# Designed miniproteins, single chains, continued (3): the designs that were tried, part 13

Each design is a single chain, and the fold is of that chain. pLDDT is the mean over its residues in the fold that is shown.

## One batch from the design tools (miniprotein)

Design m8408
Fold by ESMFold2-Fast:
Structure m8408 (fold): chain A 67 residues (1-67)
Amino acid sequence: SMAKQDINASDEKGRTALDYAAMSGHDEIVELLLKNGASKKPGPKVGRTELHYAALRGDLEKVKELL
């Protein structure tokens, strides 16, 4: 996995794309991320990535492309 596309990459607050999807109520994206190896434990602190924004927006297509 690449730093910018790392499924467990965390922002400056330690939040992952999984956290963003869960907070926004995008259950389908939460499920997709978990199926692709996302964990509740934050990974490397990279800052907010495009994956974070896609998860926040509920953009399933974009999330799949970034994984």
Scores: mean pLDDT 76

Design m8409
Fold by ESMFold2-Fast:
Structure m8409 (fold): chain A 72 residues (1-72)
Amino acid sequence: MVKIDLSKLSPKEQGELLRKARELAGLSQRELADVLGVSQSTVSNLERGKIAASDRTRKRLEYFIEGVLNKE
């Protein structure tokens, strides 16, 4: 199983991985924002690598991405 530590990735790499996981899950940026408890603008900025996630948001991102990538 893939384990993700987003703190070891650049913001650009974090954003690219997040977008890929979101698209695989079939979620819009708004739906992912609801899952993470953040604004849609935060999701957009994270996916574009413009901001780094807070520790709380990063842990939720890791959990989400691992759940998507480790489905079978």
Scores: mean pLDDT 78

Design m8410
Fold by ESMFold2-Fast:
Structure m8410 (fold): chain A 100 residues (1-100)
Amino acid sequence: SKEELNKRLLEAARNGDVEEVRKLLAQGADVNYADKDGRTPLHLAAEYNHGETGREIVELLLEAGADPTYKDKQGLTPLELAGRSGNVEVAEVLSENAPA
Protein backbone atom coordinates (compact mmCIF):
# COMPACT_ATOMS: atom_id res chain seq x y z
CA SER A 1 0.00 0.00 0.00
CA LYS A 2 1.01 3.65 -0.32
CA GLU A 3 1.08 3.99 3.49
CA GLU A 4 3.47 1.00 3.76
CA LEU A 5 5.65 2.54 1.02
CA ASN A 6 5.67 5.87 2.90
CA LYS A 7 6.57 4.22 6.23
CA ARG A 8 9.42 2.32 4.52
CA LEU A 9 10.77 5.66 3.25
CA LEU A 10 10.82 7.00 6.84
CA GLU A 11 12.70 3.86 7.95
CA ALA A 12 15.21 4.06 5.06
CA ALA A 13 15.88 7.75 5.76
CA ARG A 14 16.39 7.01 9.47
CA ASN A 15 18.69 4.02 8.80
CA GLY A 16 20.89 5.74 6.19
CA ASP A 17 19.96 3.33 3.41
CA VAL A 18 20.68 5.47 0.33
CA GLU A 19 19.72 2.78 -2.22
CA GLU A 20 16.42 2.00 -0.46
CA VAL A 21 15.61 5.76 -0.40
CA ARG A 22 16.27 5.96 -4.18
CA LYS A 23 14.12 2.89 -4.83
CA LEU A 24 11.19 4.01 -2.66
CA LEU A 25 11.14 7.49 -4.19
CA ALA A 26 11.15 5.91 -7.67
CA GLN A 27 8.15 3.78 -6.57
CA GLY A 28 6.19 6.95 -5.68
CA ALA A 29 6.61 7.16 -1.91
CA ASP A 30 5.35 10.47 -0.46
CA VAL A 31 8.58 12.39 0.23
CA ASN A 32 6.72 14.63 2.74
CA TYR A 33 4.96 11.83 4.66
CA ALA A 34 5.07 12.51 8.41
CA ASP A 35 5.03 10.01 11.28
CA LYS A 36 3.02 10.38 14.53
CA ASP A 37 5.59 12.88 15.82
CA GLY A 38 5.29 15.03 12.68
CA ARG A 39 8.71 13.84 11.43
CA THR A 40 9.25 13.61 7.68
CA PRO A 41 12.08 11.68 5.96
CA LEU A 42 14.10 14.94 6.03
CA HIS A 43 13.73 15.19 9.83
CA LEU A 44 14.90 11.59 10.33
CA ALA A 45 17.87 11.95 7.96
CA ALA A 46 18.85 15.22 9.70
CA GLU A 47 18.77 13.63 13.18
CA TYR A 48 20.23 10.17 12.50
CA ASN A 49 22.51 10.39 9.44
CA HIS A 50 25.74 12.35 9.73
CA GLY A 51 28.45 12.90 7.17
CA GLU A 52 28.31 12.12 3.47
CA THR A 53 25.54 9.49 3.79
CA GLY A 54 23.24 12.01 5.47
CA ARG A 55 24.11 14.65 2.86
CA GLU A 56 23.31 12.26 -0.02
CA ILE A 57 19.95 11.21 1.47
CA VAL A 58 18.95 14.84 2.13
CA GLU A 59 19.92 15.83 -1.45
CA LEU A 60 17.84 12.92 -2.84
CA LEU A 61 14.83 13.92 -0.74
CA LEU A 62 15.10 17.59 -1.75
CA GLU A 63 15.42 16.63 -5.45
CA ALA A 64 12.21 14.57 -5.02
CA GLY A 65 10.36 17.65 -3.66
CA ALA A 66 10.80 17.33 0.11
CA ASP A 67 9.67 20.47 1.94
CA PRO A 68 12.47 21.61 4.30
CA THR A 69 10.10 24.04 6.08
CA TYR A 70 7.90 21.32 7.65
CA LYS A 71 7.88 21.43 11.46
CA ASP A 72 7.64 18.37 13.70
CA LYS A 73 5.49 18.28 16.87
CA GLN A 74 8.32 20.02 18.76
CA GLY A 75 8.13 22.90 16.23
CA LEU A 76 11.50 21.98 14.68
CA THR A 77 12.38 22.06 10.98
CA PRO A 78 14.90 19.53 9.59
CA LEU A 79 17.55 22.28 9.57
CA GLU A 80 16.96 23.10 13.27
CA LEU A 81 17.08 19.37 14.11
CA ALA A 82 20.36 18.95 12.16
CA GLY A 83 21.83 21.91 14.07
CA ARG A 84 20.77 20.47 17.44
CA SER A 85 22.23 17.04 16.56
CA GLY A 86 25.54 18.54 15.32
CA ASN A 87 24.93 17.27 11.78
CA VAL A 88 27.13 19.76 9.93
CA GLU A 89 26.96 18.29 6.40
CA VAL A 90 23.15 18.03 6.45
CA ALA A 91 22.77 21.49 8.05
CA GLU A 92 24.89 22.95 5.21
CA VAL A 93 22.67 21.40 2.49
CA LEU A 94 19.45 22.44 4.25
CA SER A 95 20.74 26.01 4.79
CA GLU A 96 21.46 26.30 1.05
CA ASN A 97 17.87 25.18 0.31
CA ALA A 98 16.13 27.29 3.00
CA PRO A 99 13.56 29.84 1.71
CA ALA A 100 14.83 33.44 2.00
Scores: mean pLDDT 85

Design m8411
Fold by ESMFold2-Fast:
Structure m8411 (fold): chain A 78 residues (1-78)
Amino acid sequence: LSKEIGKLIKEAREELGLSQKELAELAGLSQSTVSNIESGKRKITPEELSKILEAIDSVDSEVAKKLVEEIRKLREEY
């Protein structure tokens, strides 16, 4: 599940034209944390997910809504 959530975050970030560093700065996270989450190397915490969703919503609320819906669908499947 963490790898799939990481992929969805990467897709949303790329749709907005953001680098991993730019998303990290907006979310108040380190670039290495964003990189590890997107690659599935580590599990995302609820706090980190909330920060990433808020960061994306601050740039584009429709992309954030789409990301929330896709994550919800994945959690229902697992």
Scores: mean pLDDT 82

Design m8412
Fold by ESMFold2-Fast:
Structure m8412 (fold): chain A 155 residues (1-155)
Amino acid sequence: MLEKLKELVEELKKHPLFNESLQRLLDIVLKLAEEGKIEGFFLDEEKLYEMLRIGWGTNKSVEEVKREDEAIAAFLGVDPENLLERFLASLAIGLYARDVPKETILDFLVTFGAILVLSGVPLAEVVRAVHGVLKAMGIDVSRAEIRAGILEKLG
């Protein structure tokens, strides 16, 4: 588990869509995994928004970050009640403003989806959230292809 999570983090660090905010997020993920605290972390709304707040380097409250995340979800047309779909939409909003190849966005979200599965998120929930975000971005990819790509990243 931990070694495979380190491999996927080092893969994302080399990804064309990588940035300093994602670096800070992945450093928190690795630290939590080394401390044995990563399980269920991405299912905890308060922990996710505190991580987004740290990653963005903002002095805004968790409630303000949550309202901005819900506004991004509404703008992209993702499910505002789905915590993972909102979180992935907030991660992906910086990609939507770029002329990035669809395959590059898919590979990024599939690799991050594999990190979520190793963090104890159910594969079916990850596949649903990744599919919702890709669909909102106008990227037509089936849940079966997303699932296959996540499983390929897991080995």
Scores: mean pLDDT 83

Design m8413
Fold by ESMFold2-Fast:
Structure m8413 (fold): chain A 53 residues (1-53)
Amino acid sequence: ADAQRLLDADADRDGTFGPATVAAVKAFQRDNGLLVDGIAGPETYRAMERGAS
């Protein structure tokens, strides 16, 4: 998955990101050993940063 695209979707907080984005967040969290809650929080963003560094 493209971590930057996922981050951009998460930045869309006006409710246009929906079930598909939540599913992508959960998949990303599972793949990175994070809590799988479908909410992009600080731990999810840290994992994205590690991929981008």
Scores: mean pLDDT 63

Design m8414
Fold by ESMFold2-Fast:
Structure m8414 (fold): chain A 73 residues (1-73)
Amino acid sequence: SIYDLFDAIEAGDLATIQTLVASDPSLLTAKDPTGMTALHYAVLAGKKDIIDYILSQKPELGDEKDATGIPAF
């Protein structure tokens, strides 16, 4: 689920993130009830390796905004 992905991001577990994304690539574009994506969570967690991985998969996510209009960075 998207929450499994968010938990892996908080833990800094890149291997689990790669496994989840390989199983369901749509998780990278999925938004929580506040409009936050995996990239938003990675930026908030300060996980540079995870940020780099997500952007390598979908560079367009760097332009995504949450439900309040705040971009990931």
Scores: mean pLDDT 74

Design m8415
Fold by ESMFold2-Fast:
Structure m8415 (fold): chain A 66 residues (1-66)
Amino acid sequence: LTEQQIAEFKRAFSVFDKDGNGYISAAELREVMRNMGLSDEQTDEVIREADIDGDGQVNFEEFLTM
């Protein structure tokens, strides 16, 4: 990921993660990636890798290590 993309993801997580616990729903993450111009296939692959627990919650730290 570029520095610009990381900054955008941080901003998006700040908006969607109102609880400040570092988690965002898979549906919300799909919306962010779609707005960045990623395809549904690319989005599904990224979410699958980030949502390792399969509970529909994506950890911000896990997402950034991809």
Scores: mean pLDDT 69

Design m8416
Fold by ESMFold2-Fast:
Parts: C-alpha cells; sequence; structure tokens
Structure m8416 (fold): chain A 58 residues (1-58)
C-alpha cells in the first residue's frame, strides 16, 4: 500500500527513514502501534517511520 509523508522527517538515525513532505512510501511491514517499516519510492531506502506522519493513498 502507498502512503504520503504529511511532513518532513529528519535523518536522526540510520534506522529511521528520512522523508520530505509529499514523498511517497510503500508500506513493507507494521512493526507496532506507532511504527512501520517502509520504503521510499524516490530513493529506494528502507527504514522505520512513525504512522502519524503518513497518509494512506492506496
Amino acid sequence: MLYRALKDVPEVTPAVLALKKGELVELLRVVNSEWVLARSLKTGREGYVDKGVLEEIE
């Protein structure tokens, strides 16, 4: 499923997926109630993202 970043996410650690507002990501796995593992469609990088910064598109 595709999601859009609602805001910029800074590169705080290598495990976190850094994103720009409007960037598209593919959901790979739900980790817990707050975090998902996702892949950026722009960069191909994978990392953990807070669910609260993502909007479902498809």
Scores: mean pLDDT 81

Design m8417
Fold by ESMFold2-Fast:
Structure m8417 (fold): chain A 97 residues (1-97)
Amino acid sequence: SELDERLFDAARRGDVEEVERLLAEGADVNAAGKVSGYTPLHLAALAGHLEVVRLLLEAGADVNAVDSYGKTPLDLAKEAGHEEIVKLLVEAGADLN
């Protein structure tokens, strides 16, 4: 939906206020992009937006969601070197093995 597309953009940019507003308006926290399979959590984790990652997890984001390449938000955070996000995802129940 248009609302879900806006959530993807807000998560990618790290716009905490816009993410909160869109989730309150009924955007699907677990929406997946049609081409990449990226969820908002994948995009925020890849981009290094710690506060957006926290907000999405609090809203019920699937910490173990896989993209079209079989990667989780944890995989993307590790590849990008976002250590605080890696720690947060592990604490939220990300699969390690």
Scores: mean pLDDT 88

Design m8418
Fold by ESMFold2-Fast:
Structure m8418 (fold): chain A 69 residues (1-69)
Amino acid sequence: MVDVDSLKLAIFIAAKEGDVESLERLVKELLAKGGDINAEIGPGVTALDLARKYGHEEAVKVLEEYGAK
């Protein structure tokens, strides 16, 4: 029931909200399923972009540690 698209949406929400614990768990699950951490929710907008836009430094660090660019 949790597919890659649902994981991507949850990751975008966690990155926007700065929920670092949920973000790390969701990113690990996405990567285990072969998902793309750099997937875009809109034109040129990734989870890393959302974390940076909302000023969540720890979320940015987690995303970068797992390969976000």
Scores: mean pLDDT 79

Design m8419
Fold by ESMFold2-Fast:
Structure m8419 (fold): chain A 64 residues (1-64)
Amino acid sequence: GPKYLAKAVADYKAKTPDELSIKKGDELIVHEEFEDGTAKATSLSTGETGIIPSKYVTGIRSVE
């Protein structure tokens, strides 16, 4: 889908270097969603980019 602003619905701790750690309430830009239920996102709080399970975020609005 198109790139969108999202908010974390729960805390998630990265388990690999490719994953992103988030805290509940963090805002993220989701760049790409994958068929396996993960997404590539950038945390607006830290500026870090990584993979997160899509179930841990909710979309707010499109940004493109």
Scores: mean pLDDT 83

Design m8420
Fold by ESMFold2-Fast:
Structure m8420 (fold): chain A 128 residues (1-128)
Amino acid sequence: SSEVEKLEKELIQAIKDGDAEKVKEILEKLKELGVDLKEVFTSGIASPENTLNAQNPRGYTALHLAAMTPNEEVAKILIELLLELGADPNLLNNDGQTAYQLALKLGKESLAKFIEELAKERGLELVK
């Protein structure tokens, strides 16, 4: 619908702006409209798989792309939601990195610790 398309555009802008509160508000509105948030996070990934674990041509999942998000608060919101939706944190990009290892390589130690803590809370074994 045009309302869903507008919200998806506003979500992309809020992510770019680093507006963590607005990102949360838009995600809640999309959920209230019955939008499958898995589809929202996979729509930008060129992959034959229509899943949260879909990989782009460089092997990046939605979780890898979230770890690369410049604003740390927005990155944490996206990572928490993706793990809640069942994203696999142990998938490797073409550089042989998990989203956790990518965060460490990018100097985002706080974000890497956040991924580790969430994986532990979800009972997921995290490749380090």
Scores: mean pLDDT 78

Design m8421
Fold by ESMFold2-Fast:
Structure m8421 (fold): chain A 60 residues (1-60)
Amino acid sequence: GPKIAVARFDYTAKTPDEISFKKGDTLEVLEELDDSWALVQLLSTGRTGKVPVAALEIVE
């Protein structure tokens, strides 16, 4: 099934490959790129991009 995460805090994209989100937003983790970054889809908007892993709380 999809790997779902909830945003732990608000984040503003710093580069064009990143996405912005709000605390409590639901994201699907598509790929863990490294120890600091994940490729995600923001479910409310359908936007895909990189976010800091530290901002994600993985849920079952």
Scores: mean pLDDT 84

Design m8422
Fold by ESMFold2-Fast:
Structure m8422 (fold): chain A 100 residues (1-100)
Amino acid sequence: SLGQQLLQAALAGDAERVRELLAQGADVNAKDELGRTPLHLAAYYGHLEVVELLLEHGADVNAKDIWGATPLHYAQLYGHEEVVELLLKHGADPNAKDLS
C-alpha cells in the first residue's frame, strides 16, 4: 500500500520519495503493526527533512505506538536534538508518558 511505502521511505530518510507518496495520497499517519507512524520512524533515525515534510502535511506530532511512545520519545532516546526541537515547536507534549 501507499502507507507501507511511506513508512519505508520515512525510515530510509528518502525525502523525495516521501514527497511523491504524499502527493499520491498516502496517509501521512499510516501505522505499521507496532502502531508506528512515518513520523516515529523519521524521528528514530533523525531524518530532519523528512520530519519537516511530514509535519507540514499534517502528521500527528503526538501519535502513540502500541507502547504509548510518541515521535518525541524516539528522538530523545537517540539524541536527535534538532528533531526534538522541531517536534516541540510543532506541539509535541514533553510530558507524555509511554506505557512502560
Scores: mean pLDDT 88

Design m8423
Fold by ESMFold2-Fast:
Structure m8423 (fold): chain A 62 residues (1-62)
Amino acid sequence: MKLLARAVEDFEAKTEEELSFKKGDELLVLEVVDEFHVLAKNLKTGEEGIVPKRYLELLEEL
């Protein structure tokens, strides 16, 4: 499943596995990891990592 999402808040990664992003960044959700986290790619930077779902607004199902 691939979903286009937008960050609703800034987030700074605290671990190597987490993805940093800024409010308004568009992310491609690649995989659901658990109830609270997804694996996503920041389309602005090209980096991939774990993102807390609460920071994302779903835009489009791909």
Scores: mean pLDDT 81

Design m8424
Fold by ESMFold2-Fast:
Structure m8424 (fold): chain A 79 residues (1-79)
Amino acid sequence: MADEDGVTELHRAAREGDLEKVKELLENGANVNAATSDTGKITVDSLVGTPLYLAQLNGHEEIVKLLLENGANPDVRVP
């Protein structure tokens, strides 16, 4: 199960497609490269990884673009 410790509002907004919340969080200096790393179990439906990974996984293209424009690392894989 994904640990809620280290999951940011940016992870949730990126997963859910909440573009307005993503914009708000990035304006307030949210860490665009914040990564959740629970021990060794990666699932495609968890809040594990980066906000960019979650946006890509859920097909939120406009959020993907916004995160990349704010310095998201496209080479980061879910650990």
Scores: mean pLDDT 66

Design m8425
Fold by ESMFold2-Fast:
Structure m8425 (fold): chain A 151 residues (1-151)
Amino acid sequence: NVEEIYERLKEAIRNRSSSEEIFELLAKLLEMSPEQIEIIRRTVAEVLAAARAGDLEAARQIFLRGVQELYRNSPSEAQHFLLVNALILLTLWAAYEEGPEVLLRVAEVLGTASARAAARAVEAGDEEALIRVFEEHLDTIYDLYQGLLSS
């Protein structure tokens, strides 16, 4: 029940649920393989460790390695793109749980449109705008996934 999981994910984001809960729901939504789950889990943890230490170049190299490992573990370019967007959402959400300093560092490392929007919301002290960025990124993931299912 794909739409039911998607609605639960939106509620989890609005309720500021744990990164583990959001990860579990997103892995179910996208039907991630055990190998894909391990790559994402390890990459998120290592990026956050480097960001906490202030080593943004190490965080960037770890993220790029994770993207490459997902490429090797994806049957199509469309699925790879979907999983990279999932990795971005999960990394930003885990950084949000750590606090604004780590979130700003992770946003700089990722450099995506959603990451830049998250950084602007944090700098403005606008938590509702920050939550909207996560909701919009989830909507993008859902749209990409629906496109993949229609192929």
Scores: mean pLDDT 90

Design m8426
Fold by ESMFold2-Fast:
Structure m8426 (fold): chain A 83 residues (1-83)
Amino acid sequence: LGEELMDAARAGDVEKVKELLAQGADPEYQDELGLSPLHLAALAGHLEIVKILPGTTKDKLGLTALDLAEAAGHDEIVAVLKE
């Protein structure tokens, strides 16, 4: 579930993200690099997925989803994550 949620968030598959969350997937799941589904959605520019996922966790480099969105230039996602 957690790994599948990570893959869906990275791919921009909104319906799959919603399905996995409904099945009890942990939205704050972290992989071996400390990346969460929110980190992957923010990096990839998937605004709708960013809006439905909670989390403020840091990866192993100390980066948040906000930091990754800023690095990728996703201004609308940065605005959402700051509020």
Scores: mean pLDDT 79

Design m8427
Fold by ESMFold2-Fast:
Structure m8427 (fold): chain A 111 residues (1-111)
Amino acid sequence: GSDVNAQDSEGKTPLHLAAEAGHLEVVEVLLKAGADVNAQDKEGKTPLHLAAEGGYLEVVEVLLKAGADVNAQDKEGKTPFDLAIENGSLLVAKVLREAGAQELAVPKPLL
């Protein structure tokens, strides 16, 4: 459809909702249809933030391949990596770090 980037009352696009739900095939279809991978909702969250918060590893990987900004900050200054760590999604956090997530909040270990 032509309305793949339509925003709801919370500023969420279909891609936000698919990523939040972990619906990999829907995410792939929306990206091929021209969905904005870096669209921000009213909280400043991208689809990558929502997928990382949910621990949806394959959705995170697909969004990163589509050009998702790994260091995008929400209105609270949190990145997808921060949300993955907060929610215990360690495999997602590892993938985000390998994709270039910068760890700005963790002090360097004293070694």
Scores: mean pLDDT 82

Design m8428
Fold by ESMFold2-Fast:
Structure m8428 (fold): chain A 62 residues (1-62)
Amino acid sequence: MELEATAKVDVTAGRPDQLSFKKGDRLLITEKLEDGFWKATSLSTGETGLVPAHLLEDIVEL
């Protein structure tokens, strides 16, 4: 089940598998993983990576 969410804060990726994004960016969540990380695609850049779920808000089901 795909979800869409909004980033709460700016994040610069600290690891190659993580996604960088800005506050207010819309993210398409494709997978929920363990340990509070989700796999997402940035709707602004088209980049894919892991994001901390606790930094996301306005989560809606697609």
Scores: mean pLDDT 79

Design m8429
Fold by ESMFold2-Fast:
Structure m8429 (fold): chain A 63 residues (1-63)
Amino acid sequence: LVGKRVVATKDVPELPPGFLALKKGEEVVVLKDVDEDWVLVRSLATGREGYVSKASLEVVGDA
């Protein structure tokens, strides 16, 4: 997943510090594959970084 561009399949709420809120259809780049459930991403729209659940994302291409 590292270096891939992925899209949020649903709205993701802001959680505790370190997590990133996303709107459905928002594109992000995967910076780190943390574990089986979580990735560290950067939003292409805002430039913000944070952790997002893999279950909320779908791969759409390379960054």
Scores: mean pLDDT 75

Design m8430
Fold by ESMFold2-Fast:
Structure m8430 (fold): chain A 65 residues (1-65)
Amino acid sequence: MKKELERKAAELITAGGIIGAAKDVEGAPEEVVKKIKELVKKSIEYLDEGNYEKALELAKKAIEL
């Protein structure tokens, strides 16, 4: 369970980072790009703290934005 959540969180964090970069290049509103980058950053912080559930939740929000 824990290892699976960690892997899924890492995968979604990577996807969120790519989406944020793509929206930035496309000239999306700064507020939208900023929110995606903030969610990805917070997700990484939770992953580093071992809170995989919160990391996964925030990464999903970044991708779905």
Scores: mean pLDDT 77

Design m8431
Fold by ESMFold2-Fast:
Structure m8431 (fold): chain A 120 residues (1-120)
Amino acid sequence: SQELNRQLLEAARAGDAERVRELIAQGADVNATEGEALGSSKYSTGLTPLHLAAREGHTEVVRVLLEAGADPNYKLEPLDPNSPVKGLTPLDLARLHHASPETIALLEAAQAAGQVPKPY
């Protein structure tokens, strides 16, 4: 549901971890983007709930989203190819916006766990 996805993005930005859990339980897509949720790609930077929580430094929301299967390697694809946020992961946004060491550590661990080891 686009409405559930929109509410999940808003709850993640607000740091409402309990509401995030409720919306995920109702079937919200943890990897939804703002543009998809609004029915338009024109104003979308491709921000997921995890990008929003990471940017705002909401550590508990970051934890809940990662436990629910949010993609820590999701890269922003803004309409402007020269945008300074193009290709940024949730970890990049957390670093850029001076998130806590705990938030950074959670995102670093999640990115590492998602890497397939290349054969040497």
Scores: mean pLDDT 77

Design m8432
Fold by ESMFold2-Fast:
Structure m8432 (fold): chain A 100 residues (1-100)
Amino acid sequence: MTPLMEAVLNVKSKEDVERIKELIEKGEDVNAPASDLEGEGLTALHVAALKADSPYQLEVVRLLLEAGADVNAKDKFGKTALDIARERGNEELVALLEAA
């Protein structure tokens, strides 16, 4: 996983959201796919969509989209972040990703 993906995966506080902003500002590639077997072509946007139980999920997704995250990026199973949101029934995330 990239440092950005790890930060997104572990977001639990406002300070963690600020760390995501700092990584983006330092030039972290928001569209870099995970190169390891455990990441399976996941981007930071996919990881954010998988974090449905986080109170910061929508804020993190907005930050990634504002930084140029590709909403059409597919993991190794051909799934986008929008597909993950739909499968999980996260209507607020679905609306946000469809508007992007």
Scores: mean pLDDT 78

Design m8433
Fold by ESMFold2-Fast:
Structure m8433 (fold): chain A 124 residues (1-124)
Amino acid sequence: DVNAIDESGFTELELAVITSVTPSGIERVRELLEKGADVNASAGDPGREGVRAYLESQVPGADFSGATNLHIASIVGNVEVVKLLLEHGADVTAKDGQGRTPLDLAREMGHEEVAKVLEEALAK
């Protein structure tokens, strides 16, 4: 099951997005999305403490209880992963527990190229 949550509270897609700093990591994201990984899986569900803890380690004091893979990719700053998630139906308007979109997080992290891609997706 490509959507199984591991013992640390992550899906395989979330781990692939977090570790996607190489071309092989980007291809793993593509493979998981092609196999039907839920691009809009929420970090707000019970058992998701690991992904929320990771996100809070990147942006302290934030409530990520609605965060999706697109929020994670926006924090990581990988433009190609952001594009792959959008191609597979990622909700560009999704809001975390503080009402922040992936675009808000990309801007807060200073990932200008990611912010540009998300702005273009919102303009459709």
Scores: mean pLDDT 76

Design m8434
Fold by ESMFold2-Fast:
Structure m8434 (fold): chain A 64 residues (1-64)
Amino acid sequence: VKVGDVLKATEDFTAKTPEELSFKKGDLLEVLEVVDARGGIAKAKSLNTGKTGLVPLSHVEKLS
């Protein structure tokens, strides 16, 4: 993944910290920053809510 990529949530995710973004399966997320590519963490903006936060890449897929 890279900045500007659009990701689709493959499952629901509930934020465990204030820095994390909660989302639901099927939500679209735009990558703003790859925080830890190896650890699978990016900062993203929800295209559904407009909120930003850290998202686990294990819960999203890159749209082709």
Scores: mean pLDDT 80

Design m8435
Fold by ESMFold2-Fast:
Structure m8435 (fold): chain A 70 residues (1-70)
Amino acid sequence: SKEERIKKFNEVRNYILELLKKHDSIDYDELKAELKKRFPELTDGEIDSIIDLLVGRGEIKREGNKLKLA
């Protein structure tokens, strides 16, 4: 359902933001590996889409191969 999709997105988003708060930056592949460990049900495409959305919304920023809080 839409509500289940929103809930899952928010869980993944919160986890990403918490990881980025603990580190100055995280390598893109390292972040994906951590997300696959925490949310093994997510596909690589779903993870990439969530990261791209957060970058597009200005919540996180990409600097080369690294991600940081915006």
Scores: mean pLDDT 86

Design m8436
Fold by ESMFold2-Fast:
Structure m8436 (fold): chain A 101 residues (1-101)
Amino acid sequence: MTPLMEAARAGDLEKVKELLENGADASARDAEGRTALHLAAEAGHEEIVRLLLESGVGDSALPGSEVNARDVHGRTALDLAREAGHEKIVELLLEAGADTN
């Protein structure tokens, strides 16, 4: 796991912001194929989800590709937010171009 993933899972908004400002790779994946966006969405950290979606301008990766990234089980951040009942995060992900599966 990257420091960005650990901060995103823990809800450490300030640490996520610092890591993104220092060029942390938001597209990095853990052993289960999960990104920081997956972990923040599952944990219910709305503010961190918003920052991660906005931070796509700091890397050459297109924000839409990260929103639709799938873990080893084929789940997106949207799938994890829905399973956890985080309705506001579901709205944020759909506004950012997440596909409904």
Scores: mean pLDDT 75

Design m8437
Fold by ESMFold2-Fast:
Structure m8437 (fold): chain A 68 residues (1-68)
Amino acid sequence: TRARRRHIGRRIAMLRARKGLSQRELAERAGLSVGTISRIERGQITPSQSTLQRIAKALDVSVGTLLA
């Protein structure tokens, strides 16, 4: 749902900020574009399972932590 996408996006943004990472730095670590990270954090797109796994690994958390 739209609410679920916004929740996941806000959670990623919060965890990224806690690590002191910019959107560019997270994108580089995850092997994604800055535009993709920005759209996910704004809840504009639903990340795939593989994209969630890449972001979780880059943030050193589990996928479950992103979805909590």
Scores: mean pLDDT 85

Design m8438
Fold by ESMFold2-Fast:
Structure m8438 (fold): chain A 110 residues (1-110)
Amino acid sequence: SKALLEAAANGNLDEVKKLIANGADITAKDKYGRNALHLAAMEGHLDVVKYLVDYMAEKGLDIGVTDKGGMNAAYLAAFFGHEEVASYLNVYIAKNPEYTKSVTLKPKPV
């Protein structure tokens, strides 16, 4: 839902939890094909990212899903300079490849 996307983009973890508990659609997308995980990662909200990753994994959903530009949440986090979020997502994807079908991870050049 729009409310879930807005809560995730704003880093409002309590509202994200409340909306999910009340049946909000975790697969809802904005005009760019970005879901709640994409928006939280793009804005650098590590606490929301961790919650959504755990929830999506529990539901068997692909955390590597891409937006309309072909960018996954880890790539968006890195692109917008949120290194801690990008690192968390890259480590999670590397350890749990069965929960991601999209490979768009680009390591930063040293």
Scores: mean pLDDT 80

Design m8439
Fold by ESMFold2-Fast:
Structure m8439 (fold): chain A 110 residues (1-110)
Amino acid sequence: MEELVIEKRVVGEDGKERVVGVLRLVLDREKKELTIKDLFVSSEAAGKGIGRELMEEAIRLAKELNYKLRLQVAAENKKALAFYESHGFKVVGESTGPSGAKILTLELEP
């Protein structure tokens, strides 16, 4: 499988470039699936729409490829679940994580 990383960067007061958001995707060409492995936004950049921009990039790429966009999220992470559902994701599966926590599998059709 092929891995793709998308980074969001800002230039600070000091003129130094900093990574404030990261989206890590895994491409499965046989299954026509694009999996979100990691979606990170720095606390300093929280509330500036960076997570939304990264999600919109993932959705755009999935549509261009005509692949499903897939992710896993802890059922207890209600804020993240609401964020994904607001983008059209649907729960398609459940599993149990190493801690005994309920993990949901979400998918978005292209």
Scores: mean pLDDT 82

Design m8440
Fold by ESMFold2-Fast:
Structure m8440 (fold): chain A 94 residues (1-94)
Amino acid sequence: SVTLDDLLLTTDLAEGVDMILRLLVADGSEENIRAAFRTFDVDGDGVISKAELRELAETVLGLHPSDEEVDAIIARADRDGDGRIDYAEFVAWL
């Protein structure tokens, strides 16, 4: 069911991801950007997948996002439309 609480959860996920990125990247150094990318890239395959973003939201933010909420966040960063965020797209998203 679409409620005001559902809409607030969607906003909270986007804000939570942005907050984590700002905390991890801090000074914008290459070292901090790479450390931030590795935090999201849980399996170390060089891309951030929908599953990794969901796991981060659940373990770090304590959220249980819908598929649509996760897809919306990926769509903001995913410039090539493959449903994954590579390092170049991640840097461009920051």
Scores: mean pLDDT 69

